# Ledger of designs, part 71: designed miniproteins, single chains, continued (2)

Each design is a single chain, and the fold is of that chain. pLDDT is the mean over its residues in the fold that is shown.

## One batch from the design tools (miniprotein)

Design m6440
Fold by ESMFold2-Fast:
Structure m6440 (fold): chain A 86 residues (1-86)
Amino acid sequence: MINNLSEEERERIFAALRSVGLDLDELVLDAEQALALQRALAALGYDVGEIDGVADVPVRQALTALLQSHGLDEPMARYVASNLIV
């Protein structure tokens, strides 16, 4: 679970996810939301590999880049990208 976030970091993460059509109450993605995220990242030009709802390395890298574009530091963006999908 993602527990070590400032209010500013949490807001930036939610803003990044809303920018791709994901309106979440909690910083956890189910399989359907993970699939929607892959489609949205692919539509933005990121390499996400197969659109199968699996959060592999390409998906994590694409999500890290999206989070950095919304103002997260690289280490925090990587941490969030690694822990957002259960």
Scores: mean pLDDT 75

Design m6441
Fold by ESMFold2-Fast:
Structure m6441 (fold): chain A 77 residues (1-77)
Amino acid sequence: NLEKAKEYAALGEKAEAAGDNETASRHYRLAGVYYAKSGDLQAAIDYYEKAVALAPEDESTRRLLAALKRELAEQQA
């Protein structure tokens, strides 16, 4: 899962550099999913935040970001 997270993060960075914000947002969202599955909730949150910034109208990604932030807060408390 961590290997997949890094792959999608790199694809997102490449798409963002090319100005393809929609593709970049989708790849960053997938990176966040695989970072969360790997237990790296902070990296998952960071990539979901990048995805939301590039596609703010995507309500489902915003909801997932909120859920991950709650989970991380519980782990850090």
Scores: mean pLDDT 81

Design m6442
Fold by ESMFold2-Fast:
Structure m6442 (fold): chain A 95 residues (1-95)
Amino acid sequence: SEIERLIEELEEAIREIEEAKREYEETGDPTPLLEALDRAAEILAKALPYLENPEKVHEALGEVQRLLQQKRYLEAAEKMLELLEEVKAELKSRL
């Protein structure tokens, strides 16, 4: 199922962001976190056709982008994690 594959990709993206967030806290280098957030956004784009309100995802991604422009990397990561968990929950409800 495409939905089952997207759920697995979202779970992997959540793990990657949590790992990159820890690395940022240890090193101060945002690069791995920025790469993880970009990959998460690509997965969310693939999930859009299965969502009831895709505009909510676009608004949340806009907030993540604003936080990144302000170099508020940990807050951007937390906002993305919240979004990924919400999308994952909606996809699971459709199984």
Scores: mean pLDDT 90

Design m6443
Fold by ESMFold2-Fast:
Structure m6443 (fold): chain A 69 residues (1-69)
Amino acid sequence: MKYVFEANSVEELVEKSKELPEGTYLVTVLNERGIILGSKSGLKGPEEIQEFLSTIRGRGPYTLVAIEE
């Protein structure tokens, strides 16, 4: 399945990512222009997703796309 969240901050993306069902995900973060700020596969839970999101550079707004693997 594919999930899409929009947020104005990385902290808000972290909170929204907690709504994802249990699974392994490919997570991609884009800016308002659709430019990829980061992408990582094999993320298994909220802690791994949060660690990945902490590496995102650049200011929002952001779109997070999570694809179940």
Scores: mean pLDDT 81

Design m6444
Fold by ESMFold2-Fast:
Structure m6444 (fold): chain A 73 residues (1-73)
Amino acid sequence: KEAGRKAAEEAIENAAHGKETVSRSSALAAVGDLREAGYMSEEGARRAREQLAAGPETIPREEAIRLATEGAK
């Protein structure tokens, strides 16, 4: 779980490119990468995608990190 949480945090930080926000499409791509790498279950990834889809097009980096880490193994 800790390894998955760190991987999720790093993936979102990379998607943000040093900005305070990340696009929904970039966050969704990061969730997909975490699922492929085994840091996130299929159910966790679906839940994270659902929460991201319900949010705005541009998401605060900290919020995107929280959503991704909640889906982590």
Scores: mean pLDDT 77

Design m6445
Fold by ESMFold2-Fast:
Structure m6445 (fold): chain A 74 residues (1-74)
Amino acid sequence: MPVKNLSKEEFEKLLEEIREKALELLEQGVDASVVQNVVRMEADYLKKQSTPEQQKLLEEKTKELLEEIERLAA
């Protein structure tokens, strides 16, 4: 499949938008498991537009965010 080459700045901005969306949903009282599923779906969509290097960063940041959501819900 063709890969869209996102700039580092564009990619980091999209990652921050995923994080902000997740935190807003948690603040609104959405269940942590639902928020984690939203994060995984958004990350999968971004992964399809990402270079292999960006995919590594996405996996790392997604894992960190999922762990943060779990801790905030505990």
Scores: mean pLDDT 78

Design m6446
Fold by ESMFold2-Fast:
Structure m6446 (fold): chain A 64 residues (1-64)
Amino acid sequence: DAAARAAARAARARRIVDEVGARYGLSPEQREQMERALVAAMGQVDLDDAQLRRAAEAIAAHLR
């Protein structure tokens, strides 16, 4: 069942990265970097979608 949870986290991260990345005009490489960072963060703490969006926006601001 750990694999199903990992897949769900990756899917959530990808959806948020696509949304935020489009808004900030991020390259595919930057979006992949953001997705990896969000998945890693979700492994450390239980984050809701609003918290993931805030984290993604902070990462986007740093990459710009």
Scores: mean pLDDT 80

Design m6447
Fold by ESMFold2-Fast:
Structure m6447 (fold): chain A 61 residues (1-61)
Amino acid sequence: SLEEAVERLRNARTGDEALAAADEIVKKFGKDAVPYLRELLDSEDPAVRRAAEHALEKLGV
């Protein structure tokens, strides 16, 4: 589900894992993920924030 994909990004342990999770969210859910990705921009983890920014850029937002 979208919620499970977002939780994988939120709980990513490495920058590479975060980017892989972000790419999967973009591929499977597209713009439906935008509200969740915007919330992740406020994450305390810089790797999660960067992955969310990357995903939003790929979605043209």
Scores: mean pLDDT 84

Design m6448
Fold by ESMFold2-Fast:
Structure m6448 (fold): chain A 79 residues (1-79)
Amino acid sequence: KTLAERKAEKVRAAIATLPRDANGKFSREQVREIFRRVFPPKNEIEKRILDLEVEEMFEKYKDEDGLVSEDQIIEGFTA
């Protein structure tokens, strides 16, 4: 499998452990938790990068309710 496919599998596994809303979408806090589980930061620089990646992905993919879908999370990790 490609690196993107392997990342998608890790993201799906992390998503499976989290509660979903009525539409199967995720809040910014849930996306941050998914990032922490898939790519745990090793130092302060990585923590800052993780926060920036979460914010950038959320601003790019959020809907009118400020939520993102599973497919959008996977796209954001593999883009």
Scores: mean pLDDT 74

Design m6449
Fold by ESMFold2-Fast:
Structure m6449 (fold): chain A 71 residues (1-71)
Amino acid sequence: EQRVRDIARRLVRAEGFDYLSDEELDAEIDRLIAAIRAASLDHVRRLTETALPTEDELGRELARALLEYAE
């Protein structure tokens, strides 16, 4: 789980969220993980169910979902 957070943090910062502290970004990632668990986002479920996602793939999907929620 820490590896997934690290990858998501790196990808989100590359998209221009450099103004957030690591603590603030981690809080946003934790909120997104909780939302994914609660809302059963289809693309995350499909990756887990069908593709057996690597931590890199899961981190990339979390970063993408976080960017969509931030917009």
Scores: mean pLDDT 61

Design m6450
Fold by ESMFold2-Fast:
Structure m6450 (fold): chain A 59 residues (1-59)
Amino acid sequence: MREEIKELAKELLEAGKSPMDTAQELAKRFGISVDEAMKLIVEAAEEDPKVLELIHENG
């Protein structure tokens, strides 16, 4: 489910993981591609400015 993936993305970014490490973990956990995981991270950042800030801080 998209919402579950976005919630885990937020948790991983808050834990200090880079966007790339976050995408790899999401891809492994949900059986999606790293590219699809990156797309969901970008969508989460568009929905929540705090996520965009975390991407900047951790990237």
Scores: mean pLDDT 81

Design m6451
Fold by ESMFold2-Fast:
Structure m6451 (fold): chain A 55 residues (1-55)
Amino acid sequence: MKIVLGPSTTPEAARQAARAAVEAGEDYLRENELVFDGTPEQKAAAEAAIAEGLA
């Protein structure tokens, strides 16, 4: 499935989605293709939040 991370995707929302997938026993990064539409800074923040949620 494609997950589009846009300028409106907050780091908190990305972290919560990744955490929910882990709790459901899903491999979030394997099952989902991440597509980003925004600034490099917004992309870096979202990727860091997803990594934190997966930890």
Scores: mean pLDDT 62

Design m6452
Fold by ESMFold2-Fast:
Structure m6452 (fold): chain A 111 residues (1-111)
Amino acid sequence: SMKEKLLEVAEVAEKAAEKLKEAAKKSENPEAQSTLEDAADYLKLLSEHLKNAAENWSEEEQKKTAQAAVQALERLRDLKVGQLKAAGDNKSAKIVEEELTAVIEALKEAI
């Protein structure tokens, strides 16, 4: 069901948030740490939002929410990757790109 797919995506987003938070703890660059923490917080909020949508919203509203989340995450990925590259942290930029892409692909498979 669409509900089960959204709950699976919420789990992917939560796992991605944990990985980005761990990357932030290992970063020696304060700007990179802040950028990683912001991305992790967004993914945690997205996970909670998708869980709420799965439990309480119609299938059509769930699908629209997933489609909107794909667009928002693609913009966020480009922004955060750009910020990390500008800060000189190419390692963190790669981690953000990989983790946000995993959530985007999971959402696309759910739709």
Scores: mean pLDDT 90

Design m6453
Fold by ESMFold2-Fast:
Order: sequence, then structure tokens, then C-alpha cells
Structure m6453 (fold): chain A 98 residues (1-98)
Amino acid sequence: SAEEERRRALEEARREAEELARRLREQAAELERLYAADPDAARAAGLALIAEHPEYAVAVAGAVAAAFDPALREEHLENAEETLRRLLEARARAELEA
């Protein structure tokens, strides 16, 4: 049924968002490590990461912010994951429209 197809598409979108969020968390940790050693190099790397993923730019920017602000790290990462989830769910819904 169309209902089952929608549920399946949304579940797949959520799994993709979770995988992307996991990768962004790993990238944020690497950027945080780099920032401690070389802040200018870390800022350049963060901007490059955003540029490499234009379709997810807002979520990637959130992960970069998490790397440079450890006090708000989890808030930025949770917001990035929610942004990815909303984006991918919206794409899945659009693909199912007549």
C-alpha cells in the first residue's frame, strides 16, 4: 500500500540521516583535535568540509560549530542530526508525490 511505501521510505531516510550524523560526529572530533593544535588550519578544514557537502551544508556547519565550541558540542551535533533527518525525510516524501 501507499502507506507502507511511505513508512519504508521514511525509515530508510532516518537510517541514512543516522549514518551521516555518525560520520559528522567523527569529523567534528577530528576538527576539535586539529583546532587544539592549529585553529587556522581547523577553520580552513571546516570551511572545506562544508563546501564538499553543499546538499547538507547547514548540518555540516553545525558539526563544524560543535568542533569549535565544546561547551555547546552536543547541542550543535543534535541539531545537525535533526537537520539531516528533516532534510532526508522531506526528500523521501517529495519522491513519493504524484
Scores: mean pLDDT 84

Design m6454
Fold by ESMFold2-Fast:
Structure m6454 (fold): chain A 60 residues (1-60)
Amino acid sequence: TKEREEQLRQELEKALEEMKAEVPVLDQKYAAGEITKEQLAQKVAEQVARLLRLVGDLID
């Protein structure tokens, strides 16, 4: 439905904003040696997985 599509678009936008805020912080912590490359990759992968799920729901 149109309402469901609008809800998914809002969730996608929110996920993108969260990723924009979190990824630079994680990158800075990695550059400072506070987290490992694996930890950085896992945190980023979690955000990307959420975005992909929302996109999948939108195109179904």
Scores: mean pLDDT 78

Design m6455
Fold by ESMFold2-Fast:
Structure m6455 (fold): chain A 90 residues (1-90)
Amino acid sequence: MNGVKNSLNGNINNYNYMKDNALYGGKTYPDGGTAVRNNAILQGQIEDKKNEILKENPELSDEEAEELARQRVIEDYDKKAKEYQQKLND
């Protein structure tokens, strides 16, 4: 069904959008509501991973932990985008 391909493309596009927002640090507002929601989710994910990193490595600065958390969030979204792209190509 064409609906399945449309759903997979939507997920790939969303994951790539989240990855690009994390990578460039810029706030992109193609749609105000969606951009605000994506930024809030993204910041929450970075903060959660930062807290996990600091719990395991209390000697790290807040800035070092945040950068590591940001990189991990980028890697997670890149992996998800690639997994969905593979499903679309199968």
Scores: mean pLDDT 67

Design m6456
Fold by ESMFold2-Fast:
Structure m6456 (fold): chain A 94 residues (1-94)
Amino acid sequence: SAKPRELSEEEKELLKEAEELIERAKELAERADEIEDPELRRRVVLRLTGLLIELIGVQLGIEWGLLSAEEAREELKRIREGLEEIEAEIERAL
């Protein structure tokens, strides 16, 4: 179909969750800038960048109907866990 697909309520909630995780990743990037070790800071920023790219992929996958709601939930869970690991690494470095 040449027209955009209508989103279900579940898909809208998943898109909102992805937006919230993008904001969390941005906040973690600001905190990572306080890391004194330049090599550790670089690794943390690269991991955050990778997760941001994955979040954009999830958003596009939902919007274009390439990703099911179940697949999107699994990806968002994995990304959330990755952000939690990065947050713990930042807290240990500060």
Scores: mean pLDDT 85

Design m6457
Fold by ESMFold2-Fast:
Formats: sequence, structure tokens, C-alpha cells
Structure m6457 (fold): chain A 87 residues (1-87)
Amino acid sequence: MSTKERIMAAAELLVDTLVRDGSVDEDDLIRRISKETGVSESTVRAMILALERAGAVVRRDGVLSLAPGVTPEELRETARRVAERIA
């Protein structure tokens, strides 16, 4: 699997987890995605930071969740664009 394919898989897993679970522990999510996809923890953290800067997610007290008013579809599209920029 290419680096780009792994980064895209990491973005998809991140979105699926947030959509399914609503709110998640950020550090647990980073470790899980890194182990499952082979993407570094620093790269997963950079993706989360980029999603927060884009207004797609909120980070509070170590918890990551969808930003108010953001749909699962909008989160998925934003995460795809973030992953393409990182890859």
C-alpha cells in the first residue's frame, strides 16, 4: 500500500469512528488509527489539527467530536481534502 493510500485509509477510519461514536478520546483514536493503517501518530495528529482548523471537528479536554452543524458527509469530504494535501 502506498503512503497516499495509507493516509486516505487513516482519514476514512477517523471519519467513520467520529460518525459512529460521536465523541472519542483523541490520544486513543490517534494510537488506534496509527496501528491499523501504518500512518505515524504525528501524521494522524496533523490531520486532526487540519480538520479543527477547517471547522470540521472540535477538540476539548482531550476529546474529539464533530463541530456543531457539520454533517457526516461534510466531515468525510473535508477529511478527504486534508488527506490529499498531506499525502
Scores: mean pLDDT 86

Design m6458
Fold by ESMFold2-Fast:
Structure m6458 (fold): chain A 79 residues (1-79)
Amino acid sequence: MIDEIIKKAEEKLAKGEEVVLFLGTLVSDRGGETLRSSAIISNELKSGLLKIGVPEENIHDVSGLSQEEVEKLKKELGL
């Protein structure tokens, strides 16, 4: 699971796409510019994403956030 998220992010970075991650309770991946996971958030996942070049500001912990709080983050990211 963690390896699949990191690999998908690495593939998007290799294509020159922006990678934005919402870790936690988001319900759908729309296959666009944003990667998200319903996997348990871990320091290992965050560390792996940082090592492949995903900016820390693009890694968002949304576990426990409401849908409105998630939409606010998307607006702040220009999504």
Scores: mean pLDDT 60

Design m6459
Fold by ESMFold2-Fast:
Structure m6459 (fold): chain A 62 residues (1-62)
Amino acid sequence: MNAISDEEIDEALADMIYGLILASTKDPKEAAKAMRELAQRSKNPRVREALIKRADELEKEA
């Protein structure tokens, strides 16, 4: 049982999106592209920044 703040919810959403994209495509470059597109459409600035950061990391490691 955890009391999740709005900030933690935004971070959890970004992590969940990351996991779902990787489960779907397995390709880190495709995952990075999808994350950037979702970041552009996200209304939550924290989610947007988290997705962009993850996309950048995936592209560097790919």
Scores: mean pLDDT 73

Design m6460
Fold by ESMFold2-Fast:
Structure m6460 (fold): chain A 81 residues (1-81)
Amino acid sequence: AALNAIAASLSAAEKKVLKVLLANPNSALSAAALAAATNLSAATVSQALTSLENKGLIVQTGSDNKYALSPALTAQINAAQ
């Protein structure tokens, strides 16, 4: 699956953050919520979020503190169902 190939290219921190977002595909989560869910530092989560956004895997929602799966990933998840 395309999502598995993408996951294989990610760092451990990026994989942990993305896994939480994949478990909540229709939800937007703050960096603080992601840090709590992954047991990573806020700095590590912020770096992972920036990297994932640059890769087009996630998007910021209507505020600077919340992130969701990109529309392209959400479409792939919906197609896999």
Scores: mean pLDDT 73

Design m6461
Fold by ESMFold2-Fast:
Structure m6461 (fold): chain A 101 residues (1-101)
Amino acid sequence: MEKELEEILKRAEEIVKKYKKKAEENLDKVLPDGKTLKEYLEEIEKQVEKGKELVKRGEITEAELAVGEAMELARLVGAPEEERKEIRELAERLQEIREKE
């Protein structure tokens, strides 16, 4: 149901916000590709927000892709394993909902 998808994306948003707060002192840290941690966190937030908008439009497959991209970016910036696992589980739940209807 639509409400379940909204809750999944809300949880993803909360995880990203928690990680951003923990990384606040290192936002200017440059990662191996030359981008700052701040730029990556902003891109992760953008993908989660895009996913929420896609769910509202009923575009579940595209919402899953946005959450998956947020997960990959979180992994790249070295987000804690617990947060990465939770984002991954949310992406898997979106996929199950898509496959079951």
Scores: mean pLDDT 67

Design m6462
Fold by ESMFold2-Fast:
Structure m6462 (fold): chain A 93 residues (1-93)
Amino acid sequence: SSALDEAVREFAERLTEAAKKYEETITATTAEEVKNLPKELKEAIARAWGVGGAVAGRSPEEVRELAREKGIFDEEEIEIAARTAAELRERAA
C-alpha cells in the first residue's frame, strides 16, 4: 500500500541519516582514544561501521578501504567491518 511504502521510505531515510551521523561521530573520535578502548568495544565500533556502510549503499570493499583510511582500526577490526557489510548485503539479496 502507499502508506506502507511511505513508512518503509521514511524508515530507510532515518536509518541512512542515523548511520551517517554515527559514522561521522566515530570518525571524529581521536585515533589514540579508540586505540585505548577495550578490544570488545573496538570490535563493536567496527561492526557499527560495517552496518553504517551497508545502509549507506557501500560495498564491503569500499567499507574496508574507508576503515583503513581512518587509521583507528587494526587489520582484524577492518575485516570485521567489511564482513558485517557483506553479511547485511547478502541478507538484503
Scores: mean pLDDT 73

Design m6463
Fold by ESMFold2-Fast:
Structure m6463 (fold): chain A 73 residues (1-73)
Amino acid sequence: KFIPEPTNVEEEVAYWSRFLLDPDPEKRLRAVERIGELAAESDPVVVRVALAPALKDPDPRVREAARRTLALL
């Protein structure tokens, strides 16, 4: 989309993406799950960019959650 519109959904995706760097794998998993919930209402480009670090996560649960969410876009 060509027109940038700051929405609550895109802001929430950005908020949760910060937790993908958290040392606690449960917090990282929660961040991926929350971004996945928001994916239905968000720009798929924003979701793909936000979840990119999770695809390289050391925890396989986090990687699989991110992969599944991206596969639905």
Scores: mean pLDDT 76

Design m6464
Fold by ESMFold2-Fast:
Structure m6464 (fold): chain A 67 residues (1-67)
Amino acid sequence: MEIKVTIDTNGMTLGEAMKQVMEKTGIKLLLPEQISATFNGKTYTDAEEIDNALKTNTGPVTFTVKV
């Protein structure tokens, strides 16, 4: 099952974004491999690529969580 959450970002780390995803969805334990991020017409599935891309992004990002 997949859950989608859109978060407004402003130079966030993946860890900061995961915390917001957990708070918005009620998920108590989330692993980086369960999350992908879609923004600027691209989908990022690797945790390091998501973290690097998020640090320079401002605006909405859609996170998809595999549960």
Scores: mean pLDDT 83

Design m6465
Fold by ESMFold2-Fast:
Structure m6465 (fold): chain A 61 residues (1-61)
Amino acid sequence: SEEEKTKKLQELFREAAEKFKNEPAKPEERLEFYKELLKEVPDETIESFLEAVEKILEKEK
C-alpha cells in the first residue's frame, strides 16, 4: 500500500512537472501547486515527498 501511494504521488508530480515545463513559473508558485495537491492526501509519506520536490524546485531557480 505504501508503494502504491508513492506511485500515485509520483504520477501526480510528473503530471504537474510536465505542466510547468511548458509554462515556466516561479519556484514558489510550483511549490504552492504541489502543496495544494498534497493537502488532500494527509500522509506521513507526503512529508518526505515534499522535501524531495522542494529540493528539485530550488535548483531550478
Scores: mean pLDDT 63

Design m6466
Fold by ESMFold2-Fast:
Structure m6466 (fold): chain A 55 residues (1-55)
Amino acid sequence: SELEEWKRRLRAALRTHNAVLAEQGQEPWSDEEIEARAERLAEPTLAGREEARAL
């Protein structure tokens, strides 16, 4: 489904961002945090879409 594809893209983007955080010397997010963020960002709300756009 579109929602499942969107969640997969969000997880991929979050994992990429996590790698950037590690390169910058910041503590990377845990796998659980990435999953929780992907679920929240996939919400079909304006706030969720704005947060996803910032990735």
Scores: mean pLDDT 73

Design m6467
Fold by ESMFold2-Fast:
Structure m6467 (fold): chain A 60 residues (1-60)
Amino acid sequence: MTPEETQKALDAAKKMLAEGQPAAAATAASHARRIALENGDEKAAEEAKKIMEEALEKQR
């Protein structure tokens, strides 16, 4: 996959988190992390992990 595909997945997860959908954001961030890891993009994978952690914190 291209870096643009990984970025779009990250942006979707961030948007879901901003819209107050933490469960959906966690799922989207998990998907983005998987894409990043498949492409060896460790920086994008770490960013996706942070979004997932924030989404889980929002669920408490």
Scores: mean pLDDT 78

Design m6468
Fold by ESMFold2-Fast:
Structure m6468 (fold): chain A 100 residues (1-100)
Amino acid sequence: VSSSSGTAVNSRTGWTLTGSSLEVDGKLSTTIKIETPEGKTFTFSWSDPSKEEEMAAQVLATLLVGEEIEPKKAKEILEKAKKEGLSVEELEELLRREAE
């Protein structure tokens, strides 16, 4: 059994990201909590390594726009942004449109 946890505060936005991971018998469970200055909270948990990329995309999308976006949609938008060489501002606009 191994465990790790950490809290990071983005001094520019005031957002708080808390991550924790627990490994038991080679299986990793990860939980990430995001708290906005407005008091909104988002919690993401996964234990399937195949879903890590989708969950990471959802966390990043939520950090950029302050809205929860479906993991698969967040991944698709981030992959499109990488493929097309979009700026951070263009990526944020695409994510905001999806969150509507």
Scores: mean pLDDT 72

Design m6469
Fold by ESMFold2-Fast:
Structure m6469 (fold): chain A 66 residues (1-66)
Amino acid sequence: SLEQQLQEQLEEQQRRQFNLALKEVAKEENREDLIPEIHRALTEGRPLSAEQQALVDRALKRVQAE
């Protein structure tokens, strides 16, 4: 259906935007080392460290602003 196709496209777009923002923020802060652990924690449903969570929060804020 059209609704299903739009939802899939929006989910893919949001995922790509978040991943791009996360990489950009991590690069700006010289914390690209945190990216693999953040991805692992999110995939496994584990809580993020305070440092990892701060990076994720900044990435989400960037996506919302852009």
Scores: mean pLDDT 78

Design m6470
Fold by ESMFold2-Fast:
Structure m6470 (fold): chain A 94 residues (1-94)
Amino acid sequence: SALRRELEERLEELRRLNEEVIEEVRRLHAEGGFGLGPDVSTAPPIFQKYAEKLKELGIPITPELATVEGMERASEEALERFERRAREELERAE
């Protein structure tokens, strides 16, 4: 139950981060027609944090992350992979 609560909190944090990065990509496209490239080292801090989360989940950083569609797809994949790993961790705790 303690592990389940911790995993639920991390999942909720990931969901919030997904919403924030998608909104930021939408804002960048609306304001200048520019998106972020694959080099996240020069990106705003929120994208750097997100890139670390994607890397932990085994999701590659690609040029498509500079698009709204690509970011939405990466966000859904991140949630799916997190939920899969969380399920495996809960099964190991039994």
Scores: mean pLDDT 74

Design m6471
Fold by ESMFold2-Fast:
Structure m6471 (fold): chain A 89 residues (1-89)
Amino acid sequence: AEEEEKKIEKEIDESIEITRKRAEEYLKKHPILDKELVEELLKITREKLLEAKKNKDYELIKEISDLLIRGLNSDKEEAKKYIEKLKEL
């Protein structure tokens, strides 16, 4: 159980880090979002993905991923709305 949870955390952390690097590259070309909003999106996404994967809720995993991608491609005000939607999951 503990070993399985650590494996899930590592996989999520690796995915989040890849997404962060891609978001940073995108923001250099399109400075629409604050770095702080990107970090909030990534943090809440990580927390929600850990819970969803632990519960094997594949529909929720998909919803979380879709909300993250929409948030990262949004302006500052829309990104705040996606953060709130992620928190409500």
Scores: mean pLDDT 76

Design m6472
Fold by ESMFold2-Fast:
Structure m6472 (fold): chain A 81 residues (1-81)
Amino acid sequence: RKVHIPDLSSLSDAQLRSLLAVMRAEAERLVAEGDPRGPEILALVEEAERLLDSDREAAIRKMTEAIRLAAETGRERAAAE
C-alpha cells in the first residue's frame, strides 16, 4: 500500500464518492480487525461523505486525513512485527 496522498481537488464529486466508498470499505475492515484507529478513520470517511454535498473543501480535507491515518496504521503494524 502507498503512503502517497493524492491531490483530491482535481477529482469530480462522482469520483470523490467512488473513492469514499473504497475508503469506507477499508475503514470497516480495520474496525472488524480491531484496529484502534479503525473507528477514527471510519468517522472521518463518514464526515467526508456528509460534507461533500455542502463543503467540498472540508470533505477533501477529511478524506486526506483518513488516507494518512490508514497509511500510518499500516506502517505501524508492519513496524511492530
Scores: mean pLDDT 75

Design m6473
Fold by ESMFold2-Fast:
Structure m6473 (fold): chain A 95 residues (1-95)
Amino acid sequence: IRERLEELRKRGEEAKTPLELRDVTYELIDLLHDSTDPDVQLEIVGEIKELRDKLVKLGKEQNNPLVGLFSSTVFQTLAWAAQKLNLSLGDVVNA
């Protein structure tokens, strides 16, 4: 699990397109659901938040509706993670 998280971090850093960022984010969401370690889940949530912020910026610049729809899915996942990890929604969603 932790080694897979490290691989996904590298892929996220190498990602240059919205589609690549989306693919990495979906794999992070899968890893989050597979993980039972709260510390690992928190690290995954942090990575998802960073990728979401990049996608939101790209969505504003490109006015791409697919990026906006993808962001909604990420918000739902972060809300689920906040509830499961007993975190504040504000801490996880990062307003």
Scores: mean pLDDT 67

Design m6474
Fold by ESMFold2-Fast:
Structure m6474 (fold): chain A 110 residues (1-110)
Amino acid sequence: REEVLRKLDEAIELLEKAIELVKESDMDEETKEQFISAFEQLREDLEQIRRDLEAGKLSPEEVAERLRTLRLLLENLLKDKGSELTPEVQKLLEELIRLLEEAIKLVEEE
């Protein structure tokens, strides 16, 4: 449980860094707004999963299912729009996907 919470905290931090990098980028404002909105929604979803897990409101199966959904959304975002992102943001999202995969594995092995 503590290890899963730690990985969720790291994932949230990576999303916050990705949002800041997009804000500082030279992308057009419409593209920035789209990515910032998507990343803020993903961050809110992760923060909610973290709160519900810490409060004991989610079963391991429910946590794994929600994290798999977020991982899929991130994988689809990189596949469809990754070329519009800077290499630095792409790397952060790849690290985020890896952290979510590790968190899912930890939950599924318990």
Scores: mean pLDDT 84

Design m6475
Fold by ESMFold2-Fast:
Structure m6475 (fold): chain A 77 residues (1-77)
Amino acid sequence: SAELEKTKLLVRIIAALTEIDVLKRSASPEAQAQLDALEERLRQLAKKVMNTTLSIEELKKIGDEVDEILRQARAIA
């Protein structure tokens, strides 16, 4: 269901925000600025998921964006 997919995606976004917060604590100032930008992108995706009616296809596309943000964060750290 879309409700279940939405809940799963929000849990994934919270986990991603936590991972980036941990990475930021040990990062250089330059890396912290890049990680801050990725964290803000995740917060915007969370707001979109919470505040809009999205199809299962749209939720999956946001999930792909979350995975890409995590790949970028791990490469920076």
Scores: mean pLDDT 89

